# Ledger of designs, part 57: designed miniproteins, single chains, continued (3)

Each design is a single chain, and the fold is of that chain. pLDDT is the mean over its residues in the fold that is shown.

## One batch from the design tools (miniprotein)

Design m9964
Fold by ESMFold2-Fast:
Structure m9964 (fold): chain A 100 residues (1-100)
Amino acid sequence: SADLELELEFYERVLEIIEELRRKGKEAVPEAKKRIEELYNEVAPKLSEELKEELAREVKGIEQAFELIEKSTDEREQELLIDTIEHEVKEAIEELRKKL
C-alpha cells in the first residue's frame, strides 16, 4: 500500500532525527524540532486526510517530548525521554513492516 509505504518512510526518517538528537545531546533539540517540522511539511501533501491528521498528532507528541528534553537538567531523565520516543517509533516501524 502506498499509504503504508509513506507512513513507514515518515517513521524511519523520524527515527534518524531521534538518533541524531541522542548523539548530539539536548542542545540539538532546536535542530531536531526543525527537522521534524520540515519532514512533516515535505510529506503532508502526499498523505490522505486521515493519515495527515494522525501524523500531525504524532509530530505534536514528539515535539512535546523534545521540549521536556530541552528543559531537563537531569541527564538520566533526558536519556529516558529519548529512549521512550525511540522505542515508540521503533514499535511503529515494526508494526508497519508486518503489514507490508
Scores: mean pLDDT 87

Design m9965
Fold by ESMFold2-Fast:
Structure m9965 (fold): chain A 76 residues (1-76)
Amino acid sequence: MEFSETAKRIAEYLGVKPQNLEELLQALLDWAKEEGRYDEEKNIIDLSGTPLGEILGVDSMTLVELYQFLKSNVTF
């Protein structure tokens, strides 16, 4: 499995060494929950004003959008 430069930057910011896409997604979800930035009812993550928002170029993402983004940035 190979990570894109963007996926590597996300992993470095979160301080994790993911072995697969699911581990990277879980680490980002854990970060969002710890920071109070995850709306479980709407499945939306608020990235505004964060380094992750700068890396991704967006102020918010749904879980589906995040999964599709990570899937397009990881090769098996």
Scores: mean pLDDT 77

Design m9966
Fold by ESMFold2-Fast:
Structure m9966 (fold): chain A 96 residues (1-96)
Amino acid sequence: MSDEEVAYEFGKILGEVAKKENIDVSKLIEYLKTGKRPTQEAWDELLKLVEAAVKEGKLPPSLVHVVRTLSGRIALETALRKYRDAFLKGLEEGLK
């Protein structure tokens, strides 16, 4: 799989979880559409989604640590800057 396909699939998993668990993703979507620095609210939404996806067995538990730590957030922001459009497309598809 390409890194863009990985980002799309990751977004899709989180979108499907958000729909199922009725989790608000408005701040995460705003960040992904604008490309500005993610707010604390966007990080909180992403953490809630990752925790729910891990609980459902869709994502590895190590991703909770990545979203909770400053170093992990920096790494994720760097990856999302490159693959933001693919991640957003996946997230929007999962929300359908």
Scores: mean pLDDT 80

Design m9967
Fold by ESMFold2-Fast:
Structure m9967 (fold): chain A 91 residues (1-91)
Amino acid sequence: SSEEAEKLKEEYLKLVKELIELLKEYKKIASPEEQEQLDHAIEQLKKDEEQFLKMFSRMSDEEAIKTLKLLIQSLKELIEYVKQKIEELKK
């Protein structure tokens, strides 16, 4: 449904923002080599967000929902991983 697709788009955007903020926090305590990699990761996330939003505007609601569910799951897993890395490095 259109309502489900919009809800998932909002969740996706919220998770992308959360991940970017976490990567910026990670960058503050990372090695110089990791800082460069994190800058590239942040730039790629911003580019992917723009591309996916353009793609979703051309998809059916059903296809968008399917794709968004997969992206949301991947983002949640990556956010949890980054949170654990930040906690380990702050010890």
Scores: mean pLDDT 87

Design m9968
Fold by ESMFold2-Fast:
Structure m9968 (fold): chain A 92 residues (1-92)
Amino acid sequence: AGRQALAEAARQAYEENVEKFKEIGKSDKERADEMIEKLKQALELAKTDGREGAKKFSELLEEAKKLEKEDPEKGSAYLAAVNNAIEYVGIS
């Protein structure tokens, strides 16, 4: 119960922050779609290869930091989505 509830909460937060990032990124749909795809690929990889998944998440955290300097609201939404994905994988 508890662990399953925490995993679902992390997954829900991840999906909500991806939707928020997508909404904010509507003016640059190609870049937003590319960043969402990278995050989905990192999440899938982390489920099968934790080491390579962790490496990709580290790359996405750096990309989020760069985006935060360009657009704090968009960068914060993406950073939150990356962190929620890391948490979901860690407890699932």
Scores: mean pLDDT 81

Design m9969
Fold by ESMFold2-Fast:
Structure m9969 (fold): chain A 68 residues (1-68)
Amino acid sequence: MEAIIEEAVAVLREKGASEETVERAREALSMMTDEVIARIALAEIRRTPPEELEELVERLYKGALALS
């Protein structure tokens, strides 16, 4: 799980996401108990253009809260 979180953080930073967005994504992924769901989230982060990353991360965070 930690490797998936660190890879997501690296991808977000490479795409120019703010540190607030990066920390929000870290929180969201850390709440995910299913590694398959976390991998799907990472894949979605990889596919999302930079201008949509903040919205994606907020959706992931709200989804993780609902599942927690």
Scores: mean pLDDT 79

Design m9970
Fold by ESMFold2-Fast:
Structure m9970 (fold): chain A 65 residues (1-65)
Amino acid sequence: MLTEEQKEQAVKRILEAVPSLTEEQAKDIVRRYETEGLPTPEELMEKYGLSRDQALLIQRILSSI
């Protein structure tokens, strides 16, 4: 289970890496990571309209928490 500080830091890092995402989308990504585990790049691309490079950046951010 992630702390609130870890969740806030993850959301901030995701938004810095992918500024086209909304705060709500970044929060949803972190929530899904906590409940469902690490998303695939393909899931991130399909669900949030991300490029492969952006999806890989998010996956790296999440795996470093």
Scores: mean pLDDT 83

Design m9971
Fold by ESMFold2-Fast:
Structure m9971 (fold): chain A 77 residues (1-77)
Amino acid sequence: MNRKNSIFLSRQSSYAASLGNYDGSRQSSDLSLKYAKEDPNAPQSAIDYLQQASRYASQGNGTLSSYYSTQSSNLLS
């Protein structure tokens, strides 16, 4: 379930960022990152993108947060 949870939460993070919900975006990115780190088959680039998504959400940068969470979701799919 870690891969599916990570993908779902990455998509939720992107959606929250698109709505200006930066707290929701950060929380979803952080949870997605946790599940991705628990998946031995998760590519490191997806993990790196989730870290960037969380960072940009924390800065109120919804465009970059949404971009990185979307890229991570695509790499995990």
Scores: mean pLDDT 83

Design m9972
Fold by ESMFold2-Fast:
Structure m9972 (fold): chain A 97 residues (1-97)
Amino acid sequence: MEKLKEARKEIADALVEAVREAVEQGTFLSPEARERIGKRLAEVVKKHPEYSGEVARIAGAMYNAAVEVARDGAAQGLTPEEIYRRIEEAIRKVAEE
């Protein structure tokens, strides 16, 4: 359990850090931001070969949750700061289990 929890935390931390600037600039949903974030997550997955399938699945789930929250926030007319806050919360919730 400990090793998988650590991998989930590393992915959550990497994703939160990677999205911060892009969300503040309003570019999080751009193809360029998606590619940059994907590369960062892939490096975290490579560090956990014993759990690579599970770690990749969780990384995908965290990213999908972030994208859904970002789209919902944009549709509601929320500020980039509020969208980022909600994305961080969503990522952390996926990381818990």
Scores: mean pLDDT 76

Design m9973
Fold by ESMFold2-Fast:
Structure m9973 (fold): chain A 88 residues (1-88)
Amino acid sequence: MLDEELREGAEELRALSEAERAALRARLEASRAKAEAELAARGASEEEKERLEFVYEAQMRLLDAAPAPVEEQVRLIRELEEEAKKLL
C-alpha cells in the first residue's frame, strides 16, 4: 500500500534535524547541478530539462516540508504526483 510507504517516508523526514535537512538540501542541489550539466552535455530536449527540474524541485519541496505534520507531507506528495502526471 503506497499510502503506508508515504507515511513512513514522511515520518523519517520529520525525524531529521535541521542540520541533517540542510545537508540533504545541499546534496540535492549538488546532484541537480551535475544532472543539469549531463543533460546539457548530451543536448537534451527542453522537455527532458523540465522533467529533471520538476524532480529536483519536488524533492526540495518535500525536504522543506519535513518539519510539518505527516498528513501535510502526504498531501504535498500527492500534489506533486498529480503535477508529475501533467508533465509525463
Scores: mean pLDDT 75

Design m9974
Fold by ESMFold2-Fast:
Structure m9974 (fold): chain A 54 residues (1-54)
Amino acid sequence: MDEVRERGEEILKTVEENPAIGANLAVGLYLFEGRYYPDETFEVVERVTELLLK
């Protein structure tokens, strides 16, 4: 749980600096952790998508 949150924060910072790498990290988090922590991983993907669409 806490590790997924920590990775989520790191991914959001990465999207600000390099959106392509950040987006790939968010997808990776969802693919590997989404089965176990669907709500937490989905929130990260949504926030990354919002940043990319703005």
Scores: mean pLDDT 75

Design m9975
Fold by ESMFold2-Fast:
Structure m9975 (fold): chain A 96 residues (1-96)
Amino acid sequence: KAIEYLELAYRYSREAARYAEQGDTELARLYSRLSAEHNRRALELRPENEHAREGYRYSELGARYAEQGDTERAREYSLRSAEYSERAAEELRREE
């Protein structure tokens, strides 16, 4: 379900931010990519959800900056991704 994908994306983005804060760029990149994959799967189910789209975009940016060793931007974008994935999940729960 889209909500379950968004909840996983949220958790993975939070982990990516935590690893970026610790300077672990490899794990930050891996968790950002996992977040992006789950946001993408949510978008396949709900293509009109703009918050899920922003979550996907920011998780991709988080992964890119982590790969470049930019821990500050990786953390910033991973936190933004988490915020949007959470908002997307909340929005979909209200549509129940």
Scores: mean pLDDT 88

Design m9976
Fold by ESMFold2-Fast:
Structure m9976 (fold): chain A 83 residues (1-83)
Amino acid sequence: EKERLEAAREAARLAGSVFEAEQEDLDRIIENPTAETFRELGEKLAEKRKELADALEKKTADLPEEEKEKVAYEELLKKIEAF
């Protein structure tokens, strides 16, 4: 359905953006590591990850029928996080 496609697409897009920023920041830290940059990166990643987790939980906690959609979201988020 449209809502599920749009939600999944938005989640993938958001996760992708977070992941892309993580890759660039990670490369920057590897090339020139600084305690401050390390801390800021960690904080931003934690906040974004929490937002994604909260969104997923909201979708599954309220609607039992969305339990199967939870699997799709969860797998998508896990693959993006592993990337």
Scores: mean pLDDT 56

Design m9977
Fold by ESMFold2-Fast:
Structure m9977 (fold): chain A 85 residues (1-85)
Amino acid sequence: MLKEVKELNLKLLEKTASEEKLKEGKEAIEEEIKEILEKIEKKTKKKVTEETSLDEFFELLGWSEEVKKKSKETEKKLKELLEKE
């Protein structure tokens, strides 16, 4: 879910960023998620939310299996970085 990706990014920011940068980073993440949701809704004419699964997003976008695989690998690397610190 986009909500899980948002929570992971926020958790990473909380570990690495100063208080000033944490606020700016949170606003940037929220804005980016909003833009992604709006772009998908405009392109597909289907409403999506932060709770929509990543697999459903990839299906709605008509992305190739290669793009889906690369996205999942990036998520795995981010989770590994969070576990190491």
Scores: mean pLDDT 66

Design m9978
Fold by ESMFold2-Fast:
Structure m9978 (fold): chain A 66 residues (1-66)
Amino acid sequence: SMEERVEKLARLDEIIDEEMKELNITLTPEQRRALRAEVVAFAEKNGYDEEKIREYVRQKLEELKK
């Protein structure tokens, strides 16, 4: 449903923001949007498993460090 979709997307945004805060990483708005799109695609393929999503987000954030 649309409601479940909205809740799932909000949770993904929370996970991204939490990991950015913990790793002290700042992203441009463009990088943040690109990351969100990748995380959504990953979550859909992995049944919205939060532990796998957190590991994926952390890996992607480390890749964005220069």
Scores: mean pLDDT 85

Design m9979
Fold by ESMFold2-Fast:
Structure m9979 (fold): chain A 74 residues (1-74)
Amino acid sequence: EAEKKIKKAEEYLKEGEELAKQGKLTEARKKYSEAVFYAMKARDLAEKAGDKELKKKADEIYDKAMANLNKLDS
């Protein structure tokens, strides 16, 4: 399940980036928030499974989504 959550987080991050490029900042923020949510769920699942590689991947997606949210709020 962790990999499935990672894939969803990546998809939401990409959708958010496309929406931000179109100037749809409110919609982009919602997609980035969903990316954060799925990345957090993936991180939790990977940590419980002891999968360091998946946890690192989830952390990277989380950081990117949070950086994009921060940019929208600036």
Scores: mean pLDDT 83

Design m9980
Fold by ESMFold2-Fast:
Structure m9980 (fold): chain A 78 residues (1-78)
Amino acid sequence: SLRDEIIAEVIRTSNQAPSAAEVEAAIDDFDGTMKRQLELVRKVMQNPDDEEANKEVRRLNIILGAAQQVLLRLRRLG
């Protein structure tokens, strides 16, 4: 499908290569993924030395960035 083609292209051009499944999940529940990121950012602000929370914030930033690029391309194409 066009969606799958765009997802593959966005992942291919990503330096940090999120999986197709992660990007698809974020597209299907973008608001929920954003909410989870905000909650993790709050945790990092309360405990900046929380290495696991910092890693999860970075991972979600990558996934959300890819999902946003896919959504923008899909919107442009109609």
Scores: mean pLDDT 81

Design m9981
Fold by ESMFold2-Fast:
Structure m9981 (fold): chain A 91 residues (1-91)
Amino acid sequence: SSMQQQVDQLSQQIQQLTDQGVSLLQRIKELSELYKKTNDPSVRDELSSLRSQLNSVESQLNSTLSQLDSLDPDRARQMQQQRDQRWQQVM
């Protein structure tokens, strides 16, 4: 059905955005540790850029999860829990 296709597309988008967030969080963690050791302004600037990218990904995730919740609340909850767990594992 068209609704099932929309649910599948939204779920795939959430998965991709979750993966992007994991990669960004890993890079932020590594550079945060480097910045604490070096106090290098170039590392600080890179961190600011990565945090801005993460904010964008989080905004897109929240929007996409909201759309999924309107169609399939159980799937949205499952996808949100997976995102929270995967992101928490990096933080």
Scores: mean pLDDT 91

Design m9982
Fold by ESMFold2-Fast:
Structure m9982 (fold): chain A 88 residues (1-88)
Amino acid sequence: KQELIDSLIRVAEHYLKLGYKENAVIALIGALLLAQGKSREDVIKFVEEVRKNKTLEEMIKLAEELLSQADVPDEQRERIKKILEEIK
């Protein structure tokens, strides 16, 4: 639901502020998968696999690809774009 997606974006903003870039991008990937209609269980499983097998650069690229496909409100889209720009 929209509230959970917004909460994950806020978590990503908080991680970025603390310098935890990997945790920030992982939270964004989770938010974007939820926005695509994935279940919480599928999102957790996917995020665990991403954390285990991908570099930060690969995670950023994945988040950008997911954002390009996501149907999210403009306000959420701009926040996600800003976080991804700051992680780079």
Scores: mean pLDDT 84

Design m9983
Fold by ESMFold2-Fast:
Structure m9983 (fold): chain A 120 residues (1-120)
Amino acid sequence: SMIEELEKKAAEIEDPERRAFIEGLIADIKAIKNEKIREKMAEAALYIAENIDKLSEEQLMHIAVVFSELVEAYTFKTPEAIARAEAALEEVRKLFSDNEVIQKLLEIFEEILKLIKEEM
């Protein structure tokens, strides 16, 4: 499963703070009951883990906000929660428009948001 691959990748991260960041994402993902959404969120977290050395602390902080808003959108399934997730995605897209790693990650996040909207 994507979660098993993600857990293995997280264990290989030498920086304790960056490893803890990915472990935090794994904890949030494990709370997701919808298998398709859980696996897609695990795909996003795995992509972050694979590119962790290319991401600054500032970039990781903004990524954490988007991930949190997606988890909230999944949990509440309200138009307001969806709008917050869309706003967070748009902010990160504008701030890091020249960063290919982040732009690819946003494509995965947009796919997650689409799946959440389909569950509503």
Scores: mean pLDDT 90

Design m9984
Fold by ESMFold2-Fast:
Structure m9984 (fold): chain A 103 residues (1-103)
Amino acid sequence: MEEQLAERMAETLLNPENKELVDIYLEALLRMFREVGADELARLVEEIRETEDLEKRKKLFLEFRRLAEEWLENATPEELKRLEEANRAALAAVEPRVEALRA
């Protein structure tokens, strides 16, 4: 059941109709993971951004989710604090562009 929900979420988030909004959030994720040194997660985010094929993007998104869960489970308190700080900075940088798309 959870795998079907994850696949439907990937289809919704990676739907071409949402491409511009998704690309902005993928840019924020890329900045965040590069800042904290999560190089494998950053690599997957870049690959998702460069992939036009929806089925391949879905597979990459599911792999990203799996590795992100593994990274979070193994992260130190110091790494989690850096992630929170990087996330706030990345979201602040992209929020004006997200707001413009919703207006």
Scores: mean pLDDT 74

Design m9985
Fold by ESMFold2-Fast:
Structure m9985 (fold): chain A 97 residues (1-97)
Amino acid sequence: MLSAEQRDRVLAEARRLLTAALNGADLAELLEIASSIEDKLIAALALAVARRTAELLGHTLAAKKLDAVMSALNLVVPPEYEPLVRELARQLAEELR
């Protein structure tokens, strides 16, 4: 279970990744941002939240770039965190409407 502080970190990092992707950051820039996140679980969750948020907002190219970053870094969301990723992505998408 994530603490409230860890959830806030996931959202903050997801916002950074999503903002960069939406502003046209290339794969190398997104890899640099994601690689700067020291906690691999936070990095995986932040990328998954950003990718899902991009999908919900119809930004398919941004979502594909974020998915490519996850694959390049071999980051995988543990199944127990999938509901949390969906909840945080919905929250972030509502904030950006």
Scores: mean pLDDT 87

Design m9986
Fold by ESMFold2-Fast:
Structure m9986 (fold): chain A 74 residues (1-74)
Amino acid sequence: MEAERLREEIRQRYAERKAGLLKLAETNPLEPEVREHAEEQLAESEANLEAEIEQAVRDPRVGLAEEVRERLAA
């Protein structure tokens, strides 16, 4: 249950970033570079999201280590 909530929070954060990138691409439809960049970032985020979800379900401690790394990177 705890791992499922953490998984949902990670998904929601990525979903918000995804919505922002999609809106930016929609605002600049005449600039293919903006759209391509947004699509690349979305693909990378989704690939990382799936890996993180699988690891969090297998070992909740992995999620804690990733959170620590994110705070250090910020």
Scores: mean pLDDT 65

Design m9987
Fold by ESMFold2-Fast:
Structure m9987 (fold): chain A 77 residues (1-77)
Amino acid sequence: GYSREAVDAALRLVRLSREWAARRYGIDPEELEVSLLFDDDGHISGVEVTFPDGSSEVIREWPPEIVNLAREVNRLT
């Protein structure tokens, strides 16, 4: 199983990604659903954002603070 530190880091990554996507698209963060995506090596490669209308978008390019947090989660898992 994952360590508590890894789980806490992943939850923070989801929260920050959701808040960043909400700012990017001008949508309330509480109306967005965010899921972590993994590459063929099992590392976090992006997020899928689901909008209130049921549409979704895959985001693989993030600001540096979110990229650094994704790298930290990958190191902990």
Scores: mean pLDDT 77

Design m9988
Fold by ESMFold2-Fast:
Structure m9988 (fold): chain A 63 residues (1-63)
Amino acid sequence: MSDEELLEAAERALEAAKAATTAAQARSVGHDSRELAEITEGEAKEKALEAYEIAERQAKLAG
């Protein structure tokens, strides 16, 4: 993936994390966001880590 594609993926992950309403949705987004954070740098990594943190919080609140 290009850096632009990785940033778009991180932004989509962030929106998906905020929109998660079930523990299963939040866990799925969290897993994908963590993997994305491991292969990205800079702004994309920061957004992927933020998505992971939000997803973890949503999973806890939904369960």
Scores: mean pLDDT 82

Design m9989
Fold by ESMFold2-Fast:
Structure m9989 (fold): chain A 76 residues (1-76)
Amino acid sequence: MAASAEQLAALGRAIREAADGAASPEEAKRAALDSAQKHGLAVASVEVRLLSETEALVTVTLADGQVIRVRVRLAP
């Protein structure tokens, strides 16, 4: 079942809120997976790329092929 634009926007905000302040990329990835699961969305993959020592880009690919990208702040 395809996610609506409203569901994608809500998920993106939830991921940012949950992953902001994460101590590691692995913790940010877990926060993203948990947020998607709470919103009833099936996840195909989650990738986390470090942009700096304190910032990461979380890319969530849903089972329907939709992609969400969220920039999060990591704890030092």
Scores: mean pLDDT 78

Design m9990
Fold by ESMFold2-Fast:
Structure m9990 (fold): chain A 65 residues (1-65)
Amino acid sequence: SMKEEAIKRAEEAAREALKKLENSSEKTQFDAAFLAAYRVLIPHLPPDEALKLAREIADKLVKEK
């Protein structure tokens, strides 16, 4: 579905943002990953759902490293 594709693209965008910030603080990494994911999701999801998923994606990816 278009929603599942948007979520996968959001995860990819967040991972790309984190690659550029490997030596930054956890907060800076979270904020960048969150913003990258959120920007991909907002055209496809309601703002509240996009915000929730972007937070979950950013939290997951920052904790994986």
Scores: mean pLDDT 82

Design m9991
Fold by ESMFold2-Fast:
Structure m9991 (fold): chain A 81 residues (1-81)
Amino acid sequence: SLYEEALAAYERALSLSADEALALAREVAGKDPELAAMFDRVEATLRAERASPAERRAYALLFLREMAEHLGGRKPVAAPG
């Protein structure tokens, strides 16, 4: 299930660097053309805004969480606390 892959990727990304988290998000998103297009827009925005590593990591986590919620029929995903 792409939902299970997105959720597992989100949990794994909590311990990854910004670049590793973004790469993981891109890999999972690439399995669905609509999600891949959404990720490409996020990546372009991060580059245009010259986002910091902390901001890039936060966006990667947000994207993976939103992807899991979208694929799970808007089932809530726990935020990192």
Scores: mean pLDDT 76

Design m9992
Fold by ESMFold2-Fast:
Structure m9992 (fold): chain A 65 residues (1-65)
Amino acid sequence: SIEEYQKRAKEELARLIAARIAHQYGIPEEELLPAVMEAAKKGDNLSTAYENATKAARDKAEALK
């Protein structure tokens, strides 16, 4: 149950980060979400998931400018 909770929390965090960064850059959220989701999943905990997701979102958004 804890592992399933953490998985869902990482997914929700990824969606929030993708939406926020997509809005800042004026690009569709759908362009960021797959990369951000994969990056968040690779984090050992929520803090690492947040860092990974934020970096992936910014890197992808910069590439799409």
Scores: mean pLDDT 84

Design m9993
Fold by ESMFold2-Fast:
Structure m9993 (fold): chain A 58 residues (1-58)
Amino acid sequence: LEEARERVRKVMRFVFANRDRPITKEELAAVVGLSPEEFERLFREVTGVTFDQLLAML
């Protein structure tokens, strides 16, 4: 679980550093070595929301 949280933290730092440009789910999944589907599942398990829902809040 801590590894999962650290991966999400790394992704969030990347998102905040690049929030002024389009960011794809595929690009973020690649940052942590996951498929887009695996990335979406990880995000929901750790944060309780989907990636699309999180982006809507930014």
Scores: mean pLDDT 75

Design m9994
Fold by ESMFold2-Fast:
Structure m9994 (fold): chain A 99 residues (1-99)
Amino acid sequence: GAEELRREAAELLKEAVALAVEKYGTEAVDEALDRAGLKDLSGGYLITSSAEELAKRLSAEEILRLARELKRLGEREGDAELVELAERAIRLAEEALAL
């Protein structure tokens, strides 16, 4: 159902965030959060929160917006792994929104 898809999207989003922080620093993720309209969140919060907690905190629309910003970061940096993780999160968030 929609809850399971949101949880899976949040799990992939968490993996994309962890990769982005490791390679580009927390500042790059904080910029992506700001562009996604999630000014009350930080890269540190996303890393330390479980996928279940993120799925409860973030709507499917919010997951989709942040995943799109992480995809743009990956495209800018030529990071195929980050792009792939972000695209998978985008697909699951879109499926959750269709339900």
Scores: mean pLDDT 86

Design m9995
Fold by ESMFold2-Fast:
Structure m9995 (fold): chain A 65 residues (1-65)
Amino acid sequence: SMAAQQAAIDAFEAAAKEVGLEVESASGGKVVIREKSDDVTSFATGSLLAAELSFEGLEAEVRKV
């Protein structure tokens, strides 16, 4: 449901902030995460979080800048 997807997005944004990642966009069932190019650990963490969003039926993408 849309409510369940929104709850997943909200929980994801909170988790992303705790590890220093930023959510670039979260609309239309798609979430884009942006991170620093010089932080390999942050990229790995973002990829894991994106995989969890995909399991909830959301399209997730991690962009290394």
Scores: mean pLDDT 62

Design m9996
Fold by ESMFold2-Fast:
Structure m9996 (fold): chain A 79 residues (1-79)
Amino acid sequence: MDEALAEMAKNRDLPREEQLRLMAEQMLRLIPAAKEEIKKNTDEEKQKEYLEQLEFVRELLEEALENEDFDALREALRA
C-alpha cells in the first residue's frame, strides 16, 4: 500500500480518470517485481495460480489503457 499512497500524494489534484490511468501504469511497472517475489517465496503449486492471476491483471490493464476504458481499469485495479 505504500506505493499506492505515494502515487495518491503525487496525483491527488488530478481528475479521477487520470489518477486511474497513473495507478494502472504503476501496477504494470510493479508486476515484474511481483512475479519475481512469487517465484522466490511461493510453493510451485501456488506459484502457478498467483502468476496466472498477475498475467490476467497485466493483460486487463494493458488493454484498458490502450482503449481508454476506465471501467475496465477500475475492474483490473480491484482484482
Scores: mean pLDDT 72

Design m9997
Fold by ESMFold2-Fast:
Structure m9997 (fold): chain A 68 residues (1-68)
Amino acid sequence: MEIPEELAERVAREVGISKETAREMMRLAIELLGTVSEEQAAELLAKRFGISKKTARKVIEILKEAGL
């Protein structure tokens, strides 16, 4: 699944990570949202990337706004 470059840059800026890491994070978030609840996706994303659950929820919100 192709992640839009502009969307990856937005997530990178808001989270304070590299664009490449943002793209990887978004791919995992999309996969998780297809199989588990938003709350579980946020928890797994936070653990995987060493970010807060609040930050993980923000990433999920950005993806939902983008229709992913």
Scores: mean pLDDT 79

Design m9998
Fold by ESMFold2-Fast:
Structure m9998 (fold): chain A 72 residues (1-72)
Amino acid sequence: SLDDLIARLEADAERLRRQIDDLEAQEQQAIAAGDEETATRLRLLRLVYQIALTGTELVIERIRQKQQALAA
């Protein structure tokens, strides 16, 4: 069902948010250590995960809009 699909995508989004939080914490540790190369790599990796999260949230929104259109 569309509700089951939304639930799976919401679980994926939650996993991505946790990964982003972990990468942000690692970036702060790298900054504190003066490791600019590691901080830059972690920042870029976090951007990739942020794009994936944004895409996942967009798909969820489109499914919800379709459900609303079908209910109207």
Scores: mean pLDDT 90

